# Designs tried in a protein design run: designed miniproteins, single chains, continued (2). Part 87

Each design is a single chain, and the fold is of that chain. pLDDT is the mean over its residues in the fold that is shown.

## One batch from the design tools (miniprotein)

Design m7017
Fold by ESMFold2-Fast:
Structure m7017 (fold): chain A 80 residues (1-80)
Amino acid sequence: SKEFEEIKKQVKELIDEIKRDPSKTDEYLNKIKELAKKHPEYKDFILESLTKAANEFYRDPSLKEAAEKVIELIKELLEE
């Protein structure tokens, strides 16, 4: 759907923003969290995207803290 394509694009852009400026990880993850809450029908996709991002971030020492924050968001979303 058009809405799903827009959500995919937004999630990808927010993950890319974390890579560019990991000091703002909390801001970008909060936006992803808001997307998941607003669009529960796409929650599985968002969880898959965050899981892929965490795995990628763990391979980069400069993104290790960001990876840990992504894992915490995954845990929060799974508890809902």
Scores: mean pLDDT 87

Design m7018
Fold by ESMFold2-Fast:
Structure m7018 (fold): chain A 80 residues (1-80)
Amino acid sequence: MKELAKVLLESAKEAKDEEVSKDLKEIAKIAEKDVQKAASSLTAAALRAIARGDDESVEELLKAMKKVNEVDEKQKKKEE
């Protein structure tokens, strides 16, 4: 949702590849209404980048996925 969208927007800003940056921004918009669809889209984008041999996109997408997972784990563990 809002926090996930923010993380994805930060990743988009860090992305060197224009296409990856654009994809991450669109996925952030999806994450506002459907977190599961956003996660699925992110995974699909990574797999497609691997199939294309686009190492740069793969690296950026994997970094984004790792960052999202870390945020989710921290929020889950810090249940106050």
Scores: mean pLDDT 73

Design m7019
Fold by ESMFold2-Fast:
Structure m7019 (fold): chain A 72 residues (1-72)
Amino acid sequence: MDAVVAQTRAELAKWAELAKKFYDKEYVEETQKSLLEYLDKAAADPSSLPKIQQLLDVLQAETARLQAQLAA
C-alpha cells in the first residue's frame, strides 16, 4: 500500500505542474490539496487500496493527455 500511495502522490504532483500551464493556478492547487487530504485519510485504511489505484490510473491518463496537448 505505501508504494501505491507514494506513487499516487508523485503522479498528483506531476499532474499539478502540467495542469498549471492550462488551468488557473488556484484551482489546480485547491484540487491537489483536496486529493492529498483524501490520500492521507485513505492511506490509514487498507480497504481504500482499489480507490487509490483507480486515482493513480486516472492521474497517469490525465498527465499523458496534458503532455500530448502541450506538445501539440
Scores: mean pLDDT 82

Design m7020
Fold by ESMFold2-Fast:
Structure m7020 (fold): chain A 83 residues (1-83)
Amino acid sequence: APSSQLVARLVGEELRMMAASLEEQGGDARMKAAIEALYALISTLPPAAQREEAARLRRIVDALPNVTPEQRALVDARVEELL
């Protein structure tokens, strides 16, 4: 739906900007906070949209440079919760 596509676009843009612009120490804490906040937003969507947007979030995070194993594990855990 248009609203879920808008959410996905905003999620992707926010994560890319944070990954590109933040210092290492502040960047990690803020990236994890952003992942948690975006997952919380996705979890408020209808079940069908939750699965699609969670998969899209995972793909966006996987495409970002400088993603740490801890950040990836966080995304994996949150996506699994929606299955």
Scores: mean pLDDT 66

Design m7021
Fold by ESMFold2-Fast:
Structure m7021 (fold): chain A 61 residues (1-61)
Amino acid sequence: SLLDFLKKINEILDKFVKGEITLEQAEEEVRKLALEAGFSPEQAERIVKGLRTLLEDVKAK
């Protein structure tokens, strides 16, 4: 479900913020989750790019 997808995304973001995983690892986990949730490869890449922008902004602060 979309709710389960968002919960898993939040878990990945929490790990990244805590320094437990790299940006590249976070992007790979999100890509895999999007594909497992039934998004197309093109949609998964758009999700990853959007998330990268947010994660880079957090890291810059």
Scores: mean pLDDT 79

Design m7022
Fold by ESMFold2-Fast:
Structure m7022 (fold): chain A 97 residues (1-97)
Amino acid sequence: MEEELVKRIEELAKRIEKVLEELLKDPNNEEARKELIELSKEMIELAREAEELGLEKAIELLNKVIEKLSERIKKAKAEEAYKALTEAQGKEAKALL
C-alpha cells in the first residue's frame, strides 16, 4: 500500500518536472499549463490519502516533492516574464544573458 503511493508520487513528480521544462522552453504552451494544474491536483489528492492512512514515509516524500516543485513553478513564472521581456528587446538579449 505505502510502496504503491510512493511510486505514484515519484511518477507524478517526474511528469510535473517534464511539464515545467516545457513551460520554461515555451511559456505560451497552454497545454503544458493545463497539464501542470491537473498533475498538481492529483498530487494534493495523494497527500490527503497519505494523511488519512497515516503513512509517514509517503507524507515525508510528498512534503519534499511539493517543496521542490513549488520552487520550480516559481522559477518557471519568472522565466516566462524574462523571456517575454528579452524577446521584446532582442538587442539586449546578449547583455541580460
Scores: mean pLDDT 67

Design m7023
Fold by ESMFold2-Fast:
Structure m7023 (fold): chain A 110 residues (1-110)
Amino acid sequence: SKLELLKKLAEEINKLIIETYEKIKEALKNNDIEKAKKVVLEFAEKIKKLLEEFKKYADKESQEVIDETLKKIDEIEKELEEGKLSPEEAFEKMKEVIGEMVNKLADLIL
């Protein structure tokens, strides 16, 4: 079902969030800002890949929500790469954007 696919997506996202948080925390404990930045960029790449895969099974309205989310993630990545956001700030913004997407997708399925 569409709801089961969304639940699976949310579970995979939560696993990536936990793993990424642990890696950021370790990098910052070692004062390695460049490693923390790389970890956030790798998180963004993994999320985009996961969303592109989910998009293949999504209806048009859900695809539009996913496309807007991908665009917002790209904007956050650019701000991180330009030094306008810290790795922690970029990661928090990505989590907010992803959470909003999951809520919108749930509303479209219900």
Scores: mean pLDDT 89

Design m7024
Fold by ESMFold2-Fast:
Structure m7024 (fold): chain A 85 residues (1-85)
Amino acid sequence: GLSDKIRKLLGELQEAIDKGDEETAIKILKELSELAKEADKDTLEILIELLERQKKVAEARGLTKVAEAIEKLIKELKELLKEKE
């Protein structure tokens, strides 16, 4: 399952996207990337699914830089997932 810190950061990411705060959203994505390096396979799979949803919201709001940053993070997490199994 997701750690409390990852869950909190995902909530903060949603708020930043809803407000159009691209700088804050990108900072949160960087923090999620660092936490994900130590995450188990189940956590990585859940995080990827939630980030794919957030990417669609960012795209719908016209936040292109945030959507690109989310896509980059999803690709990084998928590579980490391959290394786990």
Scores: mean pLDDT 85

Design m7025
Fold by ESMFold2-Fast:
Structure m7025 (fold): chain A 73 residues (1-73)
Amino acid sequence: MSLEEVERELESLPERIPEIMERFGKSEEEARVIVETAGELIRIGAELEAEFEGKELKIERKGDKVTLTLEPL
């Protein structure tokens, strides 16, 4: 994902707040937290993609343990 694509996605996230409230029965404050968390994950993902171009980052949870794996594309 390019930085320009990340910026466009981040700009559109607040527009999803009403949809999150309606579909998932969340309050406006909860929907905002979800959007903010998604934005942070998008930024982190973009930075990792830039650092590891040609690799795929996989995130797996096994109970209380989180495993991060970098695989070639």
Scores: mean pLDDT 66

Design m7026
Fold by ESMFold2-Fast:
Structure m7026 (fold): chain A 70 residues (1-70)
Amino acid sequence: MPSLAEQASASIAAAARQALEFRRQGQEAKAEEAARQLEREGRAAIASLPPEDAAVVEAALRAALAELEA
């Protein structure tokens, strides 16, 4: 069964892929919207999860944001 940490990590990965695709096409506004969705969901999950699960989601969020910055 998907846990909250698994759901949040999956959402973060999906949002990162969408943002990267939009950026590659020069669709800055859509890329920014996808990045905001990623950040909102990541932050909400981190705030609501136990520390160990929050650490997993935080690592996923950091990796996604780093990929969006590259």
Scores: mean pLDDT 79

Design m7027
Fold by ESMFold2-Fast:
Structure m7027 (fold): chain A 98 residues (1-98)
Amino acid sequence: PTDENMRELFAGGAELYRELAEKLREKAKELEDSDPELAKKLLEQAETYELAARGYEYAAQGDYDSAMRYFSLAREKRGSFSGSGVMLNGVISLQARQ
């Protein structure tokens, strides 16, 4: 893939994870009074997705060092970072080319 195609994919990843984080925060707010334990878990998941979105935002800007840092933080919080592996490998490839 071209660098332009990779940057577009990174921007899409940022949008996806930002939307997922927002949906989780909205759901947590709905559950805050009825199921506070589940609400807390949803907020923790939203924090993980926010870190992923930040990583993709930096990758879309060409800041691959910051992108890798945020992806590592997100992976550390959940132990498993589903959907980020391909994009992280793309960032590593572009970083190696620069």
Scores: mean pLDDT 72

Design m7028
Fold by ESMFold2-Fast:
Structure m7028 (fold): chain A 77 residues (1-77)
Amino acid sequence: LLEEAEELAKEARKAWMDGDIEQAKELANRALELAKAANPSLTAQVDRMVAAAEQLEDEKLRVGSRIAIVELALSAA
């Protein structure tokens, strides 16, 4: 779970940096679900951070924030 989530997070970051926001979004969402499964104790904090990021009007910023949240969740595992 953690290794798969880490690889998906890296792929999401690369896609985001390359400007492929749609691919980055898909990869980030999958990485987030695996990260939450790997460390369920972080679920409430992660969900609050995701909800805050969804308030951003810019899709690129929303996806970038989600990738950052995944990276933080993985570093806490």
Scores: mean pLDDT 78

Design m7029
Fold by ESMFold2-Fast:
Order: sequence, then structure tokens, then C-alpha cells
Structure m7029 (fold): chain A 80 residues (1-80)
Amino acid sequence: MEFEVEVLEALGRMAMAVGDYETAAKAYEEANALREDGRLWRARGEALEKAGRVEEALEAYRKAAALGDERAREKIAELE
């Protein structure tokens, strides 16, 4: 589980770096399914936002904010 989350998070980061935001969003979604983390929800939101999927990005940011991610709260205010 721990190593699987780390691999998915690394995949997400690499996908973000090359502009493959759909793959990044999917990787972070799968990582959150294995271990829910506000930082991973925020990362998913950022990937979805870059992919133009703003409503889904807002949903991801709301989950991140509920888990204590301060940056996600700022993103919610920005997108609403």
C-alpha cells in the first residue's frame, strides 16, 4: 500500500511535468483511493484544473480542504 501510493504519486508528478494532466489526475485519484491525504486531493485538483475540468477540480479541492490543506482552501476561493 505505502509503496503503491508512492509509485502513483511519482507517476502523477511526472505526468504533470510533461503536461499530461489527465494521467496526473488519474494517478492522484488512485493514490487517494489507497491512502486518503489532503495533499494528494489538492494535487488531483491542480491536475484537473490544468486539464480544464474545473468542477471536478473544485470537488477535489473541497476534499483536500476538509483534510486540512490550506492551499486547497485558497483554490476554492479563487475558483468560486
Scores: mean pLDDT 82

Design m7030
Fold by ESMFold2-Fast:
Structure m7030 (fold): chain A 79 residues (1-79)
Amino acid sequence: NAQVKKLEETAEKLEQEAKSLAREAGLPLDNVRALYVKLKEEHEKGDMSKKEKMEAAKRILDLTSQAELYRSEALLQAS
């Protein structure tokens, strides 16, 4: 099914973007949500050096969440 393949390809692209961004920012892909929360707290306490890492962590979280959505849609359509 071409639609299922397109959803899988979109998910893979998003996952690759998240992995690339994590590597560039020096952030782990695992527990990125917990890391984002911690970095946000540090930034809110006035540590401006954490802003860039916080923004990167949020983007990684957004990309992985979108990829999970596309993966779920592909599985649903394959059923």
Scores: mean pLDDT 79

Design m7031
Fold by ESMFold2-Fast:
Structure m7031 (fold): chain A 79 residues (1-79)
Amino acid sequence: SSEEEQMRALMDQVVAIEEQVRDPTISLDELQALRAQLDALGRQIAALAERLPVTRASGAMIHMVGAQTEIDLAIRKKA
């Protein structure tokens, strides 16, 4: 469905942020900017999840929580 294609595109952006967060040379300012982008993506994913099957929606939301936790820990480590 078009909703699944949109979710895949949003999740690809989340994965790209996760890869940037794992770069050991990333600055605190860059991490904070990525955290803001991740929050915006999280809102879009949550809205889209309401229109998808429960298993797909729950998987996407669990991944989002993991990504948010990882970036928060990275920010704490560099602060």
Scores: mean pLDDT 89

Design m7032
Fold by ESMFold2-Fast:
Structure m7032 (fold): chain A 64 residues (1-64)
Amino acid sequence: MEAERERLLEEVERHERELVRRYLAGADPQTLTAESRAFLRELLARAEALGLHDLAEWLRKHLQ
């Protein structure tokens, strides 16, 4: 299995779960949204550079 692809997918899934946890814990939604978008944009750039088309498409849907 491709370790880099698996790692990127796990990072995205972990980030989404953490967003929900932080939101429920009372974190500032504006700050969470800004940080999340920055994180996903960086992951999208890496996924595109690695040719991970399915992951890149999934990330683009979340950044719209």
Scores: mean pLDDT 75

Design m7033
Fold by ESMFold2-Fast:
Structure m7033 (fold): chain A 68 residues (1-68)
Amino acid sequence: EPLLTDEEIEAIVDRIAKELGITLSPEDRAFLVRTLRFAQRTHGLTREQVEEVARNLIIWLKKQREAA
């Protein structure tokens, strides 16, 4: 699978967070970008799979913040 650029991964994270109405801290945003980059490179994820993982991780992070 062709690898997404770092800019494309950042755009995906920003778009999905906005769609979900979730505000990410700079630390959470950086964590998500690094995690998705690693996952795509390690597992050969498609763009659609990267977007689904991003959505799930953003929702998970919101739930963790709400539970604190």
Scores: mean pLDDT 81

Design m7034
Fold by ESMFold2-Fast:
Structure m7034 (fold): chain A 86 residues (1-86)
Amino acid sequence: KVLSAEEIEEKLLNTKDEDIDKRQEILAELIDKLYEAIPDGKKQQELTDKLNKLIDEKKYEEALELLSEALGIPKETVLELFEKIL
């Protein structure tokens, strides 16, 4: 199920560090929300490719900015989400 950005934020903020399975679910929901925000399949692929490249290069700051723009949530919120996942 696709969640709102607020709902994803709330779930990530309340996820315990030891709940790896929970983090995987939240990550999947975040990806689904990303696709909902960008309904154009070509743009979805372009964004996914850019995210994967940034993560592979360990450019997490740039990845956070890209996610912030795509999801329409503050960068500070996206950073907190990444801190809960990483």
Scores: mean pLDDT 63

Design m7035
Fold by ESMFold2-Fast:
Structure m7035 (fold): chain A 91 residues (1-91)
Amino acid sequence: MSIEEINEKLEEHSEEVKELMEEARRLMKRLDEAVSKIEDKKKRQEFVARAVGLTLRMIGHLLDGDIEGAREALEELRRLVEEAEKLAEEE
């Protein structure tokens, strides 16, 4: 693989990477808002720890050029945020 081929692949995925990172930032902001309403400190810590783990997994996939793996990690993060938001509404 030449430097030109590497640059072309990076350019093709650059917009997808930006979109995934922007969505992850939005989800983390929603998580912060949700966990601020959760009274149980241990549950808050568990949600934050799981979200950090999923975000790092997404970044790892992006560094490997695995856009599909990154999307799967982002989808798991979205579900986690929705769980936190539901719990916040119940408290």
Scores: mean pLDDT 79

Design m7036
Fold by ESMFold2-Fast:
Structure m7036 (fold): chain A 93 residues (1-93)
Amino acid sequence: MKVLIRVEGTFKSKEDAEEAAKEVVEIASKYGKIVEKKIEISEEDGLYRVIIELIVEGMSEEEAQKMLDEIAETLLEKYKGKLKDLLISYQVL
């Protein structure tokens, strides 16, 4: 199965934004093969907006849900107080 994963968030620092994007890719790589990767980091009013889109192949819907849960838990725990507007979604392709 192919799944499009989209992760969005706003960070107070560019370093945290870049590190978080790397962690999302590393987590997704444990669940399947990343066949497409798009990462956008933009600065607005001293905040850093991150948009990550990954197409991941070789997982079930159950594994996709576990992956999203791990991404959410990791980001919310590690970037507590430094991350806002976290949105995570997936689409089966």
Scores: mean pLDDT 85

Design m7037
Fold by ESMFold2-Fast:
Structure m7037 (fold): chain A 80 residues (1-80)
Amino acid sequence: SLEDLLLRLSEIHDRAVGRLIEKGDFDSMNFLTQVFLQVQEHVERGDLDAALQVLEQAEKTGTPEVQEVTRRMIEVIRES
């Protein structure tokens, strides 16, 4: 369900944000949070293609840490 998908994406985001804060990487944390808010909006509307486009763009422009997190989110959406 979309609710289960949103819960899984939120857990991935929360864990990643915690790690980035512990490392003091606030630039990656802020970037990932902006990406997550856009993904959440698209998923809530049932627009999974738009959510994937946002994540794929973030993977291309992000740091390695952001790339890892966005790849996990892409996998979760594709499995739903």
Scores: mean pLDDT 86

Design m7038
Fold by ESMFold2-Fast:
Structure m7038 (fold): chain A 78 residues (1-78)
Amino acid sequence: SEEVKKALKEMLKAIKDAYKAAEAAGYSPEAIEAFLKTFEEAGKKVIDVLEKEDPEKAAAFKKEYDAALKELKEWLLS
């Protein structure tokens, strides 16, 4: 749907902008934490749109996105 495509584009932009902000801050612990929070919130917005249109696809996306967030937390906070 157009709503899903828009949500995905907004997610990509938010993650890209957050990563650039973390880079500009020299990857400080505070900048990494802010990046992780933005990553989590961006994914939630996509999941909310998908849940309305296709709950099965929303569940699959959430599973992979939650796994990616856990991996990022392990690598960036360890």
Scores: mean pLDDT 85

Design m7039
Fold by ESMFold2-Fast:
Structure m7039 (fold): chain A 64 residues (1-64)
Amino acid sequence: MEFEKLLEKGKKKLEELLKNNASDVELNEEIQKAIDEMREKGFSDEEIVELRNELVEYMQKLYS
């Protein structure tokens, strides 16, 4: 599904950024790019919120 592909793409980019010691600003910018891509693809606000929440949760888990 397109949602799963965007989620995996976002997670992979967050992992790469964290390996390069990216700032919180850079991580949040990447999450915003994923949200913008979903809007362009016609996803609902509910789906966008779900993706954002999953990416934020994943990011927090990587910091741990």
Scores: mean pLDDT 80

Design m7040
Fold by ESMFold2-Fast:
Structure m7040 (fold): chain A 69 residues (1-69)
Amino acid sequence: ATEEERRAVAKEIADKLNNIGDNLDAGLKLWKVLKKKVEKGEITEEEARKKVDEVIKAEDPEEAKKLAE
């Protein structure tokens, strides 16, 4: 592999890791809100976990923020 190819792969990995970090922060904020709803019996723990998982697995941080609203 060329140095240019290695740089391209490294950039893809870095971009994915940065997106995961931003999505994880959004997911943690959403979890704090949903945890209170679970404690009040408004939603199930399974529904809360599913919503957080959707945020963390979002394609990009903008989608993650929208899902966390």
Scores: mean pLDDT 75

Design m7041
Fold by ESMFold2-Fast:
Structure m7041 (fold): chain A 87 residues (1-87)
Amino acid sequence: SEMEELLKELRELAEKIEAGELTKEDVERMIEILKQLYELETNPRLKAAIEDIIAMFEKMAEGKEWSKEEQQTLARIIKTIVDTLEG
C-alpha cells in the first residue's frame, strides 16, 4: 500500500540518521513523507502525533547542523511512529 511504502522509506531514513549521515535533503524528504502520512491517517491521535513531528522537523530544517543527541532523538521518534502505524 502507499502507507507501507512511505513507512518503509521513513524507517530507512531513521537508520541513516543513526549512522550520522543526515542531510538537509533527508530532512526535507522526511517532512514530505510525514505530510503524506498525515493525509492517509484517519486516527486523530496518530494524526496529532504526526503533526507535532512535522512541526519539529520544519523547525530543525531552519538549522543546517544537528547534534548527535538531536539526531538520535529524531531517529527514536520516527521509529516509534513507524512501529505504531505498521501495527
Scores: mean pLDDT 78

Design m7042
Fold by ESMFold2-Fast:
Structure m7042 (fold): chain A 84 residues (1-84)
Amino acid sequence: SAAQAALVELGKVLSSPELRPLTAEQETVIKHLPLSEDLKQQLRILLALSKVQLNTEHILKIGDVLKSGDVDAARKLALQLASL
């Protein structure tokens, strides 16, 4: 899907070999995103493997990009987040 392609683009920029556990705040935001449960689970994996610690506002922006399925927007957002 377009949303899956956007997730892949985010992962290319943000991924780390080191696993970090999700915070309670991150989990709360993900539960309320208007995404399928499958996409939410894939997003949890992306965040757990992220090079940077993403706050609730960052996760909301990711949710918007995933809803749109815009791969170019996902790449641009990933580069902005990687600069944190």
Scores: mean pLDDT 82

Design m7043
Fold by ESMFold2-Fast:
Order: sequence, then structure tokens, then C-alpha cells
Structure m7043 (fold): chain A 110 residues (1-110)
Amino acid sequence: TPEEELARAREAIRRGAQALDSGNYDEAIKAFEEAVEEAKRAGLDDPEAARTLSIAYVLLGYAYEKKGEYDKAVEAFEKASRIAQEKGNDPELAESARELGERFRAKAAA
């Protein structure tokens, strides 16, 4: 159900954040990818599911940044910004994700 899928997305975010804090970046990436899939299954017509998807992409971007994979980090931040603006009705999250993408785009180009 959408409620169960959204709950699974949030649990995956929690696990991913713990892995990120522990420096286990591959485990964090896997957990955030799971959160992305579960949030999509919950349905993006729900702004809460769309915001959760956007948050999962921001965290995925951070995990890629920690691995030095700046191109993938930028892609994740750009996806987060677009989803927050178009589906999540969250312009503050959209702007924060946009600023993160711009910051790491310079590193990706170097």
C-alpha cells in the first residue's frame, strides 16, 4: 500500500543515514536507492511521497560526494530539486538541492 511503501522509504533513509555517518558509503547508496524505489511506488501524486523521494535523492547525492563521484552527486541533487519543485510543493527543498548541485558541479568539471 502507499502508506507501507512510504514507511519503507523512510526506514531505508534512516538505515542509509546511519551507514553514511559510519563511513559505509556503498551501504548508504544502496539504502538510499531502496528509499527512491519505495517512494516512487508510494506514488508521486502524494506531495509527501514526492518530498520523501527528493530527500532520498539529496542523501544519495551526499553519499556520492563522499565517494568523490561528483557527476553522480550533481545528477542526484538535480533530480531532488526538480521533484521537490514539480511534485513535492517544497520550493525551499528545491532551492537547497539546486544550490548543492551548483556547488559540486564545479568539482565534477575539474
Scores: mean pLDDT 87

Design m7044
Fold by ESMFold2-Fast:
Structure m7044 (fold): chain A 90 residues (1-90)
Amino acid sequence: AIDRLAEAIANIDLEATRKAASELPDEKVARWAIETVEALNNRDYATLYRAIGMLMTLTSDPRIYNAIAEALEKRGEVDLAAQARELAAS
């Protein structure tokens, strides 16, 4: 469930994210996790910021925010990755 979702997000794998999201009990977390990976894939950081903001209202699970940080690190977005790590620590 969440571990598979986190792995898919970290790899920016949209199909794996959709599959993992379909197994989550919370459909809103599923929706915004998919939106997060679509934004990462498109390098649409305005949409990413909104999607992360929505996730923060729904879940505090550090695995999700650490996965987003890892994805951003792979994209070279080190400052945004640091911000995502701070969300995981909160």
Scores: mean pLDDT 83

Design m7045
Fold by ESMFold2-Fast:
Structure m7045 (fold): chain A 64 residues (1-64)
Amino acid sequence: LSPEEIERLELLRNLFKIARDASELVIERLRARPNPNQATIAQVERGRRDTERRIRELERRIEE
C-alpha cells in the first residue's frame, strides 16, 4: 500500500471508531429512558456490530 492509501484507511478506521463509540452512548441513553424501546435498541446494536466488523476489516488491510 502507498502511504496515501494507508492514511486513507487509518482515517476511515478512526471515523468508524467514532461511530461505534457514538452508538454505544446512544444505546446507554436509550436503555436509561423510562419504557425503553427494545426494537430501536436492537437496531442500534446491529449497526454497532456492523461498524465493528468494518473496523476489523480496515485494521487487517492496514496491517497487510
Scores: mean pLDDT 83

Design m7046
Fold by ESMFold2-Fast:
Structure m7046 (fold): chain A 85 residues (1-85)
Amino acid sequence: AKEEILEALREALEAARLAQEAIDAGASPEDVQRMLELLRRAQEKLEQAVRALQEGDEEKAREYAREVRELSRETEELAREALAK
């Protein structure tokens, strides 16, 4: 559970870095808004994963970490698409 949360955090940080690169490269306001919304949701799920771990619910913590990874992947895909233009 803890290791999965740390991995999810690493993926979220990489997604945020790519989103920043896409913004610097001139991504559209619409793409910027979508990336920021996904990153915000990932942050909320990461906080929920940490809370579940603190409460001893390792299964729920892993579930939330998985959701963070999915949101991070979506952010990366949008950022890569914007950078490819």
Scores: mean pLDDT 86

Design m7047
Fold by ESMFold2-Fast:
Structure m7047 (fold): chain A 75 residues (1-75)
Amino acid sequence: MKLSEEELEKFIELYESSKFYLGYSRKEIRENIKTWEQAEELFRLPAEFLRALGAPQELIDQAEKESEKLIKELK
């Protein structure tokens, strides 16, 4: 499902407010995030990276909790 321009700008604002913001520029987000699925995937990416790097479970849990919070605020 495609994001509207308004939904994309809301996503960018929420993403920049994230405790686990990965530093993607607004331009990169506008060029690469076209659908709700891609937006949710980007919100979940920090937890995925932490898991892949073998980070402590407490940190992974914090990242997953932040992801779910942002996804709810976006929708």
Scores: mean pLDDT 77

Design m7048
Fold by ESMFold2-Fast:
Structure m7048 (fold): chain A 62 residues (1-62)
Amino acid sequence: MEELIEELKKWGDSVVAKARAEIEANKDKYPRLTDAQLDDIVTAIGEIVNAIIKLEIERLEK
């Protein structure tokens, strides 16, 4: 079980990193968004991913 929890955390970190890289690579597609708003979006993605991971961990610990 601990290995699955570790993998979920690594997956979450990977998703956030990929989201940041994708936004940086495609900034020209979001000309109406400020850099601060882009940072807020990445932060929100991280919060959502962490919430999903916590729910999955609770499900695995049943």
Scores: mean pLDDT 76

Design m7049
Fold by ESMFold2-Fast:
Structure m7049 (fold): chain A 85 residues (1-85)
Amino acid sequence: MTPQELEDLRLQEQAVAAVERHTGLRHTILSSKRVGEEIIMDVAVEVDGETVTAKLGVVRKGDTLHIALQFASGEQVQLDVPIAP
């Protein structure tokens, strides 16, 4: 595994943990890809017994992760969180 692939996995894990903590909803990664400086994930979100699909983006800015979660409904969540040790 390349250093970039290892970092991408770490960023994905921390982004999912952060949005789960913020929303209180379970998020499952369905797919992920890097687009330039951003990692874009398709995630399944459990809401009131239904599963909806959303886009989860993460970009590293120094020691901070910029995270954006976007639902097909147009609803968005944006978070800036410190990178966990």
Scores: mean pLDDT 80

Design m7050
Fold by ESMFold2-Fast:
Parts: structure tokens; sequence; C-alpha cells
Structure m7050 (fold): chain A 96 residues (1-96)
């Protein structure tokens, strides 16, 4: 429930190193399906958006909306941190 979502978020943010329990792992597996759809949208943007800054802004928006859909508005701060981390990883990948 709320504690499962928080522990998964803390794990994704690197705040805890303990393995996920069965319920947390099941939630993560269901969330991975939603992330796959978001990843497909991001891949399409990589092929269609020639402006790097517009691309990164759209990626940040998609990832934030995806995390909010999975975790809910009560975890907005953690969702924003994860979206920033993913966007920054993509920025570094594009810059090499």
Amino acid sequence: MKEIKKRLLDHLLGKIKEPLDEEELKFAQEASKIFKEAAEKIQELLETEPDKEKLLEKVREITLETFLKIFGEEFKEEAEELAERITEALRKWLEE
C-alpha cells in the first residue's frame, strides 16, 4: 500500500539497499509495464524531435506523469527527483 510504494521509491532513489519483498517486487513488476509504454513514447521522441532541449523537456514531462500515475500525487517530490535523474541520464547519453 502506501508503505510499499514508499519503499520502492526509496529503493529506486538508492536510499535503501535491502532486497524488495514479495509484495514490493510484484508492485515493481506491474509498474514495469507502465514504464515500458513510457519508454516507447520516449523512443519515438528520440526519432522525431530534432531539438535536444525540447526533447529533454518532453522526456521529463512523460517520466514525471508516468511516476505520478504509478505512485500518486502524495509522492510528487520523489516522482520529480526520479524524472530529473532519468532526464539527466538521457542528457549525458546524448552528449557522450
Scores: mean pLDDT 77

Design m7051
Fold by ESMFold2-Fast:
Structure m7051 (fold): chain A 110 residues (1-110)
Amino acid sequence: SEEARRYLDEALKALEEGRYDEAFEYFSRAVYLADAAERDEILDRIAKRARTQGERGKVLALIADLSSSRPPSPEAQRLMEIVAKAATGESPEAQRRVEEIRRALGRVEP
């Protein structure tokens, strides 16, 4: 959707500017608003950009890769489920776990 694309553009801009918390928020919203056909493209685009942005970017790239159509590790699959559930608002526990991951990004060599 146009709204998903707008959030993707904001996520990419935030990554380029080193605003990792905002990038994660915009990325999660873009994935939530995307249909199944667009989701993998969005995840691949954010992952490519995140890989060039230092340690926080590497963690974001990992999260994006874990959410792609590639077969991820069992740990990665659990992380994807938590991120997806938080994005849909289905689970307060998932929201809290995404918050913990976001705080961990802040602790990975800021």
Scores: mean pLDDT 62

